# Designed miniproteins, single chains, continued (4): the designs that were tried, part 76

Each design is a single chain, and the fold is of that chain. pLDDT is the mean over its residues in the fold that is shown.

## One batch from the design tools (miniprotein)

Design m14628
Fold by ESMFold2-Fast:
Structure m14628 (fold): chain A 107 residues (1-107)
Amino acid sequence: MLPKEELEEAGKKFMEAMEEDVKAYPEEYERLASTTPASEEVLRSRTLKIEIRVERAALEAMSEEDWERFQKLMIYAVKTNFPVKIEARSAEELRRQLEELLEKIEK
């Protein structure tokens, strides 16, 4: 089967899941977006840098809570042009980095 179609469908499902979660909890995502002062320059830069290097086993070991943290971070990054860099070789490293990034957003 065509890898392009599979990748496109996976991306669509991911975006739909993110959109559905934002729709279910709009106040929570709006709070996340508002906790960090975003300049107009950042919002207009048109360059969103999201760099993710995660071992497949780490992604497969993610809990529902870890997945929700990941979704929140990605939605925040997209809405505020917040740069994200994640490099994890284990589910524990991934969880720690997600918590550290979310803590920076909230503080």
Scores: mean pLDDT 65

Design m14629
Fold by ESMFold2-Fast:
Structure m14629 (fold): chain A 106 residues (1-106)
Amino acid sequence: SMSKEQQYQEALELVREAKKHVEKAIEAIKKGDIDKAKEHLQEALLLLTEAEELLKRSGRLEEAEKVREAQRLIQQAILALDKGDKDAAIKHLERALKLLDEVLES
């Protein structure tokens, strides 16, 4: 069984990888490649779902809540892209990045 410290360190690595996907999604949106942006956001959501579970198992409940809020913002960004609202999508993703950075600074 993985230690709580190992679960926490694995969660931080998943958050770092998810952050890279969100940044790539923002660049794809700016280039008008909405399909590529959505692919990156879907990958970020999968990584953050695993990170949230590991943070909860390691007793990092505040960090888990921030990851959950970041997932919610990413889902709102996908909905904004479906409506053609690129500016709203980017604003939601920038807010998600701020929350992920707060998790990585903890």
Scores: mean pLDDT 92

Design m14630
Fold by ESMFold2-Fast:
Order: C-alpha cells, then structure tokens, then sequence
Structure m14630 (fold): chain A 104 residues (1-104)
C-alpha cells in the first residue's frame, strides 16, 4: 500500500540518520541526528497505530529539527562529514515533505 511504502521510507531514513550519528564526532550534531531519527520512528509508530494526528505532529517536529540540524551542519569543520550530514538531512526533508503531503 502507499502507507506501507511511506512507513518503509521513513524507517529507512531514520536508520540512515542513526548510522550517521554513530560516526559523528560533534556531540551537538550527534544528539540532533538522534532526536530527528527518534521523531521519524515515533511517526512510524503513530502511523502503525492509525494515529494520523500524532504522526503529523511528529513529522512537523522532525521537519523543524531537520531544518535546524542543517544550520548546525553548516558549522562543521570537517568538510567530508559536513557534506554527508547535509545530504542526509536534505533527503530527510524530502521524505518529510512527501509524508506530510500524503497525510494531508
């Protein structure tokens, strides 16, 4: 179903952010990536529980935190880590926009 595909994409994106967080040396950025991944996993659980309003709330919060995370990533001194984090957050925002559109 479209919902199952959306859940799979949100789970895959959360896993990407968690893998990136595990390699992150900057504690503030690491915590931001963990928090965003947690919100995505929370949204997946809300969708499975058929709690659409809770899912939308968590997806909106994830979007706000991902936008702030992009600003934080721009301050990273290691160019390779910076580019990897920015690309992961860009993909996260794309998935979040698609999810919010599908649920509206």
Amino acid sequence: SLLDRLIARLEAQADELLALAAKEKNEEMKNALFDIAGLLRGAVQALRDQDRDRAIELLRRAKEQAEEGKKLAETEKDEQSKQQTLEALRRTLEVLEEALRALS
Scores: mean pLDDT 90

Design m14631
Fold by ESMFold2-Fast:
Structure m14631 (fold): chain A 95 residues (1-95)
Amino acid sequence: MEKEQLRIQARTARRMRDELVRAGAVSPAEAEEIDRLIARAEEAIRAGDLEAAQRHLDEAFRLLSRAEKRASLEVQVRVSVILLEGAVEIAVLKS
């Protein structure tokens, strides 16, 4: 359950990153840092280090949220939908 929840969070972070990159809300250097954090989280999930995975995802989401605040309202709405879809998948796992 916990490992699958982290996989959903990683997938959500990648979707959010792709949307923000397409919108030009993220610099190439920021996108590279976010990609690195997501990759580290996915590696930590595979290694069974769920605490490290959560820390890397928390940092990735912090950077993504900062980029989202610089984006247009239309992009912010699309990102909100991505976040809600991820939250629903996690809620279904917990039920």
Scores: mean pLDDT 87

Design m14632
Fold by ESMFold2-Fast:
Structure m14632 (fold): chain A 95 residues (1-95)
Amino acid sequence: MLREKLEEIRRLTEEIAASTDEREALELAKRTLRLLKEAADQASEEDRPEVIRAAEEALDAVSAQTLRATDPEIALELAVLEVALAVLITTLRRQ
């Protein structure tokens, strides 16, 4: 299950990075964060570095989309997701 979630997270992160539609990018980002939280809950100590790496890659993709966003509401929601990803990464690194 964890390996399959990490593969889906990586695919979604690539789709976020490639997206030219800010609404699509937002929905992909929301789904990616949900899966990352599930992966973090399932991760053993050995799996944690891989989950952190996936979260860092997702944060980079979401940050790029936030900078490109033209709709202020979408830009704000993407920025909130960036904060949530940063908090998740920090929490995982402290345990």
Scores: mean pLDDT 89

Design m14633
Fold by ESMFold2-Fast:
Structure m14633 (fold): chain A 73 residues (1-73)
Amino acid sequence: MSRTVTLVAYERFKNYARVTVDSTDIDGAVEEILKKVPNADRIDVLDENGNLLGSAVGGSIEDMIRRALARAG
């Protein structure tokens, strides 16, 4: 089911970014994160209230987004 989520992308010891995306738009999420944190090593998925729904560490940005969103439901 499509919903608005916030992805938080982290790069160890350097930076992080928050991106608001449609939960079904994986390609858009990848593009947004690559613009802000191209070397991200962790992705968290938050709902509209800031609750942690899912998280993924390691692999490609696309793989982390897919795994974190799958865990988010």
Scores: mean pLDDT 80

Design m14634
Fold by ESMFold2-Fast:
Structure m14634 (fold): chain A 90 residues (1-90)
Amino acid sequence: VGGPMKDKIEEEVKRVKEEGLTEATLYIRGGGRELGNLLNMIKALHKAGIKKIKVILYGVDDDTFEIMKKQIERVKEQIPDVEIEVYNKK
């Protein structure tokens, strides 16, 4: 349900569809606070026809990275036809 984060997700999905992209790169700042929004964006991109998603996390500690990666892997089990790569940039 609504709010600025929902609108941002919808804008990215629209852009991807308009450009005919099959790959997307997500740049995430704010660490674990963004996990729910990140998972929703991954699901939305999959519905838009994306086949490969790169997730680049910035300034995340190793413990938070492992938690986020595990939750992304759970989503990946639900959408096995999409490739998801996760990177942590310090």
Scores: mean pLDDT 74

Design m14635
Fold by ESMFold2-Fast:
Structure m14635 (fold): chain A 70 residues (1-70)
Amino acid sequence: FEEELKKAEKELEALYEKYKPKLSEKNQKELEELIKHTIEVFKKYKLSKEQIEQALKDLKATVEELLKKD
């Protein structure tokens, strides 16, 4: 679990850095909160590797939707 969690955290950090300059200040804060909440859920429920991978895909889709609203 810890190895998968660290990998997910690094991927989320890279995602944030990639999209931060493309988003409005409001959507940057929403993305930060989404990432924080996602990591909290991973830690609290000890999600499987497959569940973590699916959640990361869902988060990327959400970021693309936020980008379209800017």
Scores: mean pLDDT 75

Design m14636
Fold by ESMFold2-Fast:
Structure m14636 (fold): chain A 69 residues (1-69)
Amino acid sequence: MEKKLEAEVYMALGEIYLAIGKLDKDKESQIEAYNKAIELFKKAVEIDPSLKEEADRLINYAKEEIKKL
């Protein structure tokens, strides 16, 4: 149960950093926030591989947002 909660926390933090990247007006800060989100989603998958499909969708979203900047 502890590992599942840890993975859920990393997913939630990743989503927070996606929101930070979307709301930020500075290109460098947006890229940093999206890269941090990607890192956090990857960490969640390392802890709970069942999150891979959800995390991959969010990681791809962050990568596409970076390409638009």
Scores: mean pLDDT 84

Design m14637
Fold by ESMFold2-Fast:
Structure m14637 (fold): chain A 90 residues (1-90)
Amino acid sequence: MFEKLSDEETYKKWLEMIKAHAEEAQALGKETLAQLPAQREELLAAGATEEELALVEQTAKALAAGDQEKAAKLLTELYKLQVARAEAAA
């Protein structure tokens, strides 16, 4: 049984993970920002929404800047959109 996490619990988990892996999170953010413009068309064709891509870009910027709290909030919002899309497809 998978227990559905609250928004606050999801946020805390993301924040703890980012804090534990701060250098890796910054590197991931920088790499995502560099690659996202080239991958945008392919991601949209694969069913990603403009809203999801905007949150990915904002999250990557926050991670690259070391803004851990903002990155955790944006990851929580992105996760909510992805879960909602998956539930709609079921």
Scores: mean pLDDT 78

Design m14638
Fold by ESMFold2-Fast:
Structure m14638 (fold): chain A 83 residues (1-83)
Amino acid sequence: EEEEKATAVRNGDKKVLDELNKKRSEELIQRFEAEGKTELAEAIRLAYKNKDYGTIGRLELAWHLGLEEQVQRIIDKLKEKEK
């Protein structure tokens, strides 16, 4: 346990980035679920599972700008990748 923590500190950049991406993904999921956007929340979970952080950012931006067609296209593409 303590040895793993010391190794994680030496790999700090990767671990910090992973923790930040996890926290952002969890915040987005909670927000979308609270707004009844269940399909968006599932898309964020799927992108995070695949470590596709760029897609998470694009999905959030498209949703924020009200680009519903682009949001749906991103969701569909993520579902296709799961196959």
Scores: mean pLDDT 72

Design m14639
Fold by ESMFold2-Fast:
Structure m14639 (fold): chain A 75 residues (1-75)
Amino acid sequence: SKDEQIDKIELEVVNRLMHAARAAGLSSEEVSAALQRLGELVKELKEKNASIEEYKKELEKAERELLGQIRAAGA
């Protein structure tokens, strides 16, 4: 279903962000704000009844921004 595809996309992004955070030496608490922002974005997209393509685009953008923040914090 669409919801299952959305949940899978979100989980894959979360997993990549957590791996990057561990590589940068950050704790789970230090990435909690980033994960919260990702969750809020998913809620916004669900409320808008966004397409799978929109979810992929918006989550890819958010992932790039959050990965940049994680790398900067770990430097």
Scores: mean pLDDT 81

Design m14640
Fold by ESMFold2-Fast:
Structure m14640 (fold): chain A 56 residues (1-56)
Amino acid sequence: GVVYTAGQRAQQVNGLTDTMRGAFGLSYDDPVMPALRAFAEKEVDALEADPSSRPT
């Protein structure tokens, strides 16, 4: 696992959101974008909270 600062967390969320946007072929102003960002935040938070996801 990786401990993220607030800035690093924001970068991970933004990166995941943009990756999903591109994968789904969405525009930056698509109304689904806030939902994608919320999903990305949940996924990043889950990765930070799950100790079993860390390489040992």
Scores: mean pLDDT 71

Design m14641
Fold by ESMFold2-Fast:
Structure m14641 (fold): chain A 83 residues (1-83)
Amino acid sequence: LLTPNEELKKLLESLGYTKETYSLGELLQGVIDYILEKNLLSPEDGLIADVSDSPLGKLFGVDTLDLNDLEGIKELILKNTTE
């Protein structure tokens, strides 16, 4: 199980995620839930999320997230977690 860092934990808590530890799949779902809740998906592509003006983009250090590249998103999550 993975422990999110303080900033990732705060983002998850804004969505009602209140656990101390998560599986990688649960954290991936939390990131997807955040994108959907904040309506960040491009209506044209449907798979590209513009996170440039969001706390999520600031946390991951990116302007966009490609939901067709879930492995890339998992790598960003792992950089913001500890075992």
Scores: mean pLDDT 82

Design m14642
Fold by ESMFold2-Fast:
Structure m14642 (fold): chain A 87 residues (1-87)
Amino acid sequence: MSLVEKVEKLLEELKIPKEAKEKILEVVRETQERMDKETDPEKIREIAQEMLERIKEILLENKVPPAKIIEFLQRLNELFQEYIKSK
């Protein structure tokens, strides 16, 4: 299962609004492409941090409850850590 597919399942489990889901999946795809091209661990960390911040903003704009945002970001970070380790 791809990283994008895992994130999509997480969004469905947490019942994230469709508009937010589409925007988040786009951010995840862009982030994966950027990370795949980077060899510098510091730049990979910066890319991951930028992604988490953008996703947090999308969730806030779509009125997702703070508790759900925290849960989603924690689980998303775990998925990205697994993805990086698989490289």
Scores: mean pLDDT 81

Design m14643
Fold by ESMFold2-Fast:
Structure m14643 (fold): chain A 82 residues (1-82)
Amino acid sequence: GALEDALEQVEKLKEAASKGGTNALDGGADAVLGVAENPDLSDDGKQAVLAVAETVLKLAKEAGNPVAATAAEKAQEAVLAL
């Protein structure tokens, strides 16, 4: 369902952020993990994931990392669909 799809995209975003050397996002990655482990995605959780995904997308585009950029875009789309 939509929640499972969103959690899968959030997990992929977390993995891409870790592999992309975006260590500045450790706190954001923890927030994303907390949302991924919560079956009821709250409005605060949605805002946290969208903020992290937007930050990863910006950093990925600046670094020229299309894999991280795509993961961030898919995570934003999945969360917005909830």
Scores: mean pLDDT 65

Design m14644
Fold by ESMFold2-Fast:
Structure m14644 (fold): chain A 64 residues (1-64)
Amino acid sequence: SMSEEISRIVQDMVNRSYGKSLDEQEKLVEEAVREIRRRHPDLPQSQLDDLRRNLLAMLRDLHK
């Protein structure tokens, strides 16, 4: 399902984020959002923007 695919992309991003700088974490979020867009081109830009913001917040909270 779309939710399962998004969860896998997000989990890969999280796993790759350990030991990374804030700038590298932001690049990983951009990569994850780009991959989600590629797989689900019908998703509105507003939902992708919300996802990007939420993923950035998640990584910042995880690595504080």
Scores: mean pLDDT 86

Design m14645
Fold by ESMFold2-Fast:
Structure m14645 (fold): chain A 111 residues (1-111)
Amino acid sequence: MTITALGGAEVDGYRVGVAKDSNGNITAVAVGPDGRLLVAVASDSLEEAIKRVEEMVENPEALFKGKVNGKYVAVAITRPDAEPGEPKVFELEEAESLLDFIRKAIEAYEK
């Protein structure tokens, strides 16, 4: 996969890197406290966003779904010591940006 780096940010202790893939999807990867892994994908298809996130995160503890500016977004969050199992699935309200959606997912996960 060819990726183009778009930038980075810090969101609630997660160091986030954002890139665009060869299919035009926006992907964010973050490492948070205690080595938590977060992957987010924005796509024209919810199925593609979920599939891409699941390909990048082996044992997701939580999967968040929603929309950003008419694009579908999926976010997976997991711990480095996560046990294999089905992720808890949450639908979030539409967000203004991918980083705002990631912030909402982190807040829901950290409850």
Scores: mean pLDDT 78

Design m14646
Fold by ESMFold2-Fast:
Structure m14646 (fold): chain A 77 residues (1-77)
Amino acid sequence: TEELIKKAVEAARNGDIEKAVEYIMKVNETKGNPEGTRALGLATQVLSDQGRGDLAKELALKVKKKMEELNEKKKKE
């Protein structure tokens, strides 16, 4: 878990939003929404600390969309 969170943060730090989303979603899927949300929070904080607020917003939006898709799928199952 901690390893996946570190990978998400490092991907975000490097501006690799697609990889950051992938790692955050893996945390969410393996450990649940609280840990996935924590990984997202840490990744967006790193981007904000770098002055990349636009990238932080893009990351948050992409992760939110993926989480909503998973929640809809679970409601139908």
Scores: mean pLDDT 78

Design m14647
Fold by ESMFold2-Fast:
Structure m14647 (fold): chain A 100 residues (1-100)
Amino acid sequence: SEDEVKKLEAELEKLFNEISTLMIQANEAIEKGDVETAKKYIEQLEKKLKEFRSVADRLIKALEEIDPEKAQTYRIEYDAVLKLIEKKQNELKKKADKLK
């Protein structure tokens, strides 16, 4: 339904903002040499990334019922976004590990 699509889009926007904030906080902790705080934010980032992936999949499935072409476009876009975030998460993990 259109209502479900709007709700899922809002959830993804909120999750993306949370992920962006966690990446900033993790990087700030790394720059300060605070390994424990950096690891905490990286763990939260991993959890939020899994939530984002789940909500994105649900949105795409909801769109397949309404607009299959738009669903395919969103699938490509969200796959690219997820791969970029995962790459940045791995970079943060490597930086945090070097602080030991």
Scores: mean pLDDT 87

Design m14648
Fold by ESMFold2-Fast:
Structure m14648 (fold): chain A 100 residues (1-100)
Amino acid sequence: MTQEELERREKEIEEKLKEEAEALKEKDEELLKRLDEMKKALEEVYPEADPELQELLEEMLKLLDEAKEAIKNKDWEKLKELFYKIGLLALEAGRLVAEK
């Protein structure tokens, strides 16, 4: 049931988020827009999600708000950490959907 596949996706997400944070650290406006797009996508899914998935989506939304504050504070180290956590939660959300 694709545990190896999820593990590979987790590694890919971690690498992509790290590269993306590095690339966008000098493009605050572009990065904020991307976070807003992610937040909108999660908010669209939220009302139709299971309670377990809703808890993960709420945590992701919270981390996205923290990421916006990190951008305002120019805290790129914290931003990378937050992106990593968001990636892990997104993978867990995908796993919950797949296990149905």
Scores: mean pLDDT 74

Design m14649
Fold by ESMFold2-Fast:
Structure m14649 (fold): chain A 76 residues (1-76)
Amino acid sequence: TRVVYLNVSYKGELVAGVALLLDEEGRILAYRVVENPAHPEEGAKVREIVEASLGRTLEELIAALEAAGFEVEVLL
């Protein structure tokens, strides 16, 4: 298992920080989403996408966030 951190932005503004616990196959086992209170709608949307991505790979989560218009920075 390993932990990965993501910064999620929308139109150049940080809307959420995400921490992911990944298994040996790179699947999402658990998450924590910290929403920027200045962007409650975007933060809530990030949480919805992360929740829907449980059991999926990190690459699938990033693709889903990008498809929704978010920018993702992987921090490790």
Scores: mean pLDDT 88

Design m14650
Fold by ESMFold2-Fast:
Structure m14650 (fold): chain A 100 residues (1-100)
Amino acid sequence: EPRAPISLEEFRASLEKLLADMKKHNKLTPEMEEIIEAALNLDTEKLLELWEKNKENKELQELILLILQELKRAGVKLLPELEKKLQETLAALLAQEAAL
């Protein structure tokens, strides 16, 4: 099934809900909060910085990847470097799924 586009308002509502749910369950780290705040502000340059800073943290990388996919669904233009990283990460995941 093709993924339907979403509005920017729906994107923000989803992130605000995620942030609230993570706070309620004591799962929110300062790094996760910084990533979500950057996404809520549509600060794609800061998202690129946070991607590079958190290369060794798989959980934070996955959060950023999810946010970038949702930003694209909301019609937000990503920086060319973020587009490249998103494409490379998706290609790597497909290659890993092909290897059992």
Scores: mean pLDDT 77

Design m14651
Fold by ESMFold2-Fast:
Structure m14651 (fold): chain A 89 residues (1-89)
Amino acid sequence: MLEKAEELGRKAEELAKEGKGLELAAEAALLYLEYQKEQGVDNEVMERMLRLEMEALRLEAEGTEENRRRAEELREEVRRLREEALAKL
């Protein structure tokens, strides 16, 4: 599962360069969420992190300076949630 999620993620990155691939990025994120749930990671925190990352990717795709700044704010929130999830392992 993790390998498939990583492969879909790489394909999504290539398509994102052309303004596509958000659907593949979402699919990869959902597969990664399922994998993390199987590993005993807090699924609620992981789901929140994925939602924030998907919003950040969408904002970056829109390509404005304000949206890039918002994407960085969302990624900072993801870092905090990641640290919290790791502390619970």
Scores: mean pLDDT 69

Design m14652
Fold by ESMFold2-Fast:
Structure m14652 (fold): chain A 77 residues (1-77)
Amino acid sequence: FVPITRADVDEIARRVAEKYGLDAERVRAVLEAAVDAGGGRAGPEQVEMAAWEAGFSNEEVDAIVEVVLEHQEEREE
């Protein structure tokens, strides 16, 4: 797994909103918090923790993590 950076945040938030109907601004805030907690890079654990702290459900957390993993797989050629 290649960690996400701040440059990935807007695109991932947009994809989560389009695919699952979650609030893009809330998802963006979660991803930014995860990246900050990871010192500029976030793995799945940081994303999950930030999403739970933001009040997302288990289903919503899984949705966010799924899109993060899909995005990173696209970058791992």
Scores: mean pLDDT 80

Design m14653
Fold by ESMFold2-Fast:
Structure m14653 (fold): chain A 107 residues (1-107)
Amino acid sequence: DIEEQVKSLRLLGEAGAKSKNEKTQLDGLEYLTAAAFSGDKEAARLALEVGTKMAEKGNPRAAFYAAIAASVLGDFETARKYAEKARELGDVEGAEQALVLADHFAS
């Protein structure tokens, strides 16, 4: 069942996001972003919160996940901001993917 898979992704993501280990938090962000992309707006809100905090500390992949979460939430200004932050931090391919996704959700 797709709904049960989305719930499992959110629960895994929530557990990872609470970690003090940056890699585990990033793994949690990936799960939250997957749930968010599947329509879980609470996962999107948490991914944006954790992702922006990690991005401001210099994590390029967290900036990418924050941009995706912002797009799911309809905040295209924040999505573009964190896509550009991902580029500045070295995730050029992720930045390009996040901008394409923001344009898709804005349409």
Scores: mean pLDDT 86

Design m14654
Fold by ESMFold2-Fast:
Parts: C-alpha cells; sequence; structure tokens
Structure m14654 (fold): chain A 92 residues (1-92)
C-alpha cells in the first residue's frame, strides 16, 4: 500500500540520518587524531625496518589496531549509507 511505502521511506530516512551523524563523528575523531596517526604509522614502519622478523611492540601494535578499527568502521558506515541511498532511490 501507499501508506506502507511511506512508512518504509521514513524509516530509511531516519536510519540514513543516524548513519550520516555517526560517519561525521567518526571522521571528526580521525581528523582530531591526524598527527598522532601519522606518528604511529611512521613508528610502526621504523620498527618493521629495524626488526623485520620481530612483531611490532605491543604498544604500537595496539595503536595500529585502533586506527584500523576506526578506518573499518568508517568504511562500513559509508557502505551502509550507499546501500540505503540506493534503496530510497528505488522506492521514490
Amino acid sequence: SAAEKQKKIEELKKRLDELKKKLAELRAQMEARRSEIIEIRLQALKESIANPNKPLSPEIRAKMDEIVKLENEIQEVQEEIRKLEKELKELG
């Protein structure tokens, strides 16, 4: 029905707005940590070059894992936004 279609559109719009807010927050977190992230990546590279057969120090490994987690969360949110925007276009 037309009423059911409108409810679905409103639910998708609400979810899309929530995801866009989350994406903005994650990107702001990444930007706030920009200089720290560059330093962590440089330190990880230096450790890898100096000791190619040794794993990264636990501290640098943990910081690298946090950066990767943040990047993965951004990617997942961006993908979900794209899927929902496509679904909204197909319903309109």
Scores: mean pLDDT 87

Design m14655
Fold by ESMFold2-Fast:
Structure m14655 (fold): chain A 72 residues (1-72)
Amino acid sequence: MTFSIEGFSDEQIEELVEKLKEIAKKHDAKVEIEVDKEKGELSVGVSSEDAAKEEAARKEIEKAVREAQEKL
C-alpha cells in the first residue's frame, strides 16, 4: 500500500508510523514501513500467517492514514 504524506510534518509522520506499528501488533501482523519524504510517500506492507488478521490490520491501517490526511 502506498499513501501520500505531502504536507505532513516530521512529528506527524513519526506519530503515524508508531500508530501503524501498534495496529499491526494488535492484529498479530507484521508491518514494513518505508517513508520517502522527497516524494511525500508512505509505503506500508502488511503480512500475517492468518489472512483474516492481515485483512483486519490492512483496513485499520488504511483508515488511520486517511484520518491523518483529513487533518491537513
Scores: mean pLDDT 83

Design m14656
Fold by ESMFold2-Fast:
Structure m14656 (fold): chain A 56 residues (1-56)
Amino acid sequence: SAAQKALVERLIKNGTKAIQELARKLRDEPEKKLMEAVYDEGVKQGKAALAAARAK
């Protein structure tokens, strides 16, 4: 799918190292599974960033 390929390329180019590795590893998986993995990693990173900001 063109949409899935565009999403994977965007994640590889602009994502964090962890998201880039997930995009490469799950390139052949259904888009839903890739999106779930990216969402989970994003939530984890967001919580860490919020905790760091609050410790400031």
Scores: mean pLDDT 68

Design m14657
Fold by ESMFold2-Fast:
Structure m14657 (fold): chain A 61 residues (1-61)
Amino acid sequence: MSKEEMLEELRKKFPDMPEEEIEKAVEVALQMVEDGSLSEEQAFEVAKQLIAKELEERKKE
């Protein structure tokens, strides 16, 4: 999965999240793939979890 594909899918799943925050989550997840810690599929799940956590925190304020 490319960075562009991952960003597009996450924008669809989290329309309330700022694009900047989605980009940050994707960068973190892709860095873990480059380090050999995660597969691309695992990186997508990590990015999704990071965005979901951030969205929950924003809604509590």
Scores: mean pLDDT 77

Design m14658
Fold by ESMFold2-Fast:
Structure m14658 (fold): chain A 93 residues (1-93)
Amino acid sequence: AKAYREAMERAARAALESLSPEVREAIEEVAATLPEEMRPLAILLLYQAIQSPELMKHYGITSTSVEELRALLDKLLAQNSEEVEEAAALMAS
């Protein structure tokens, strides 16, 4: 689990570093509402989703504001509940 956690944390940091400061701050604020073990996964899910204009439109997301990113994350977590549960368990180990 430690290697998985470290890999997820590294990937999440790299994702945040590739974004504009405004988008980074919004994603970090959304992730901060979650338990620490879920934050890297939430960051990566949001990062992947905002890279897809089609996915953003599918979920009715028009900006990268904190409010819209929270709505997006809720929808992504609902759609990927099994994968999210497995990833959270590995992060918690």
Scores: mean pLDDT 76

Design m14659
Fold by ESMFold2-Fast:
Structure m14659 (fold): chain A 95 residues (1-95)
Amino acid sequence: MGELQESEVEVLGVRVTVSTGFTDGEVSQVIVLQVGDLTRVFEILETRGSPEDQKLGLREFGPEEVTEYDFEENPWEGLRRYLEEKLRELAEEAR
């Protein structure tokens, strides 16, 4: 496993710990969101055909399943919006 870097962000008045790092390959990034006993784990997979065919895959690790999402049109903005939504959901759940 790669090194994890830890930071904190405040969402809806809730302090969320964000840990990020790379897996044992440089093409996958892990993001862990934590508030108290609540944890969300994501893996970002970048795939390239061309600069305009850049696709981002996202794996969301749940307690019983792994859900996969693909972002094709403006993939970095799509991924950012999705993660921001998950941050808000986690902050709501932590109250």
Scores: mean pLDDT 70

Design m14660
Fold by ESMFold2-Fast:
Structure m14660 (fold): chain A 57 residues (1-57)
Amino acid sequence: MEEEIRRKKAEEALKKADENGYFETPEDAILYSLAVNKITREQLDAMAAAGRAGAAA
């Protein structure tokens, strides 16, 4: 039950991130990470680094 709620919320956050190219809030990134067992810290860090590179332009 809780896992389903978290996954649904993470999916919504992902849709918003696709529009903006980044997660709008740190909470959205955390929820996505928690819902997706396969996501590694390295992948999360890589996504954050990519977002920073884009924002720095």
Scores: mean pLDDT 61

Design m14661
Fold by ESMFold2-Fast:
Structure m14661 (fold): chain A 91 residues (1-91)
Amino acid sequence: QPRSPVAGLSLEEIRKLAEEEENLEARQLLLMYYFENKDPMAYVLYAKIMSELTEIEEELFERIKEAAKNKNFKELDELFNEIADKLAEKK
């Protein structure tokens, strides 16, 4: 779809929604915010929640934090593809 569900939302608003219990849609909005705005902090927040839910390993979360700190969008995109492939296997 050409229009993102994060259009018109701030990172702070999405973060608050994602921190609410059982709000998987809001957690996905953090990732969509990253793709729309290239804000690496949105990806870090998404990865933090996924790590807390044991959907990704803590070591992978550390790699995401370092890539985000360095604004290495190429590495972040590659790490996202790795995560997406693992999640797709469980579908």
Scores: mean pLDDT 71

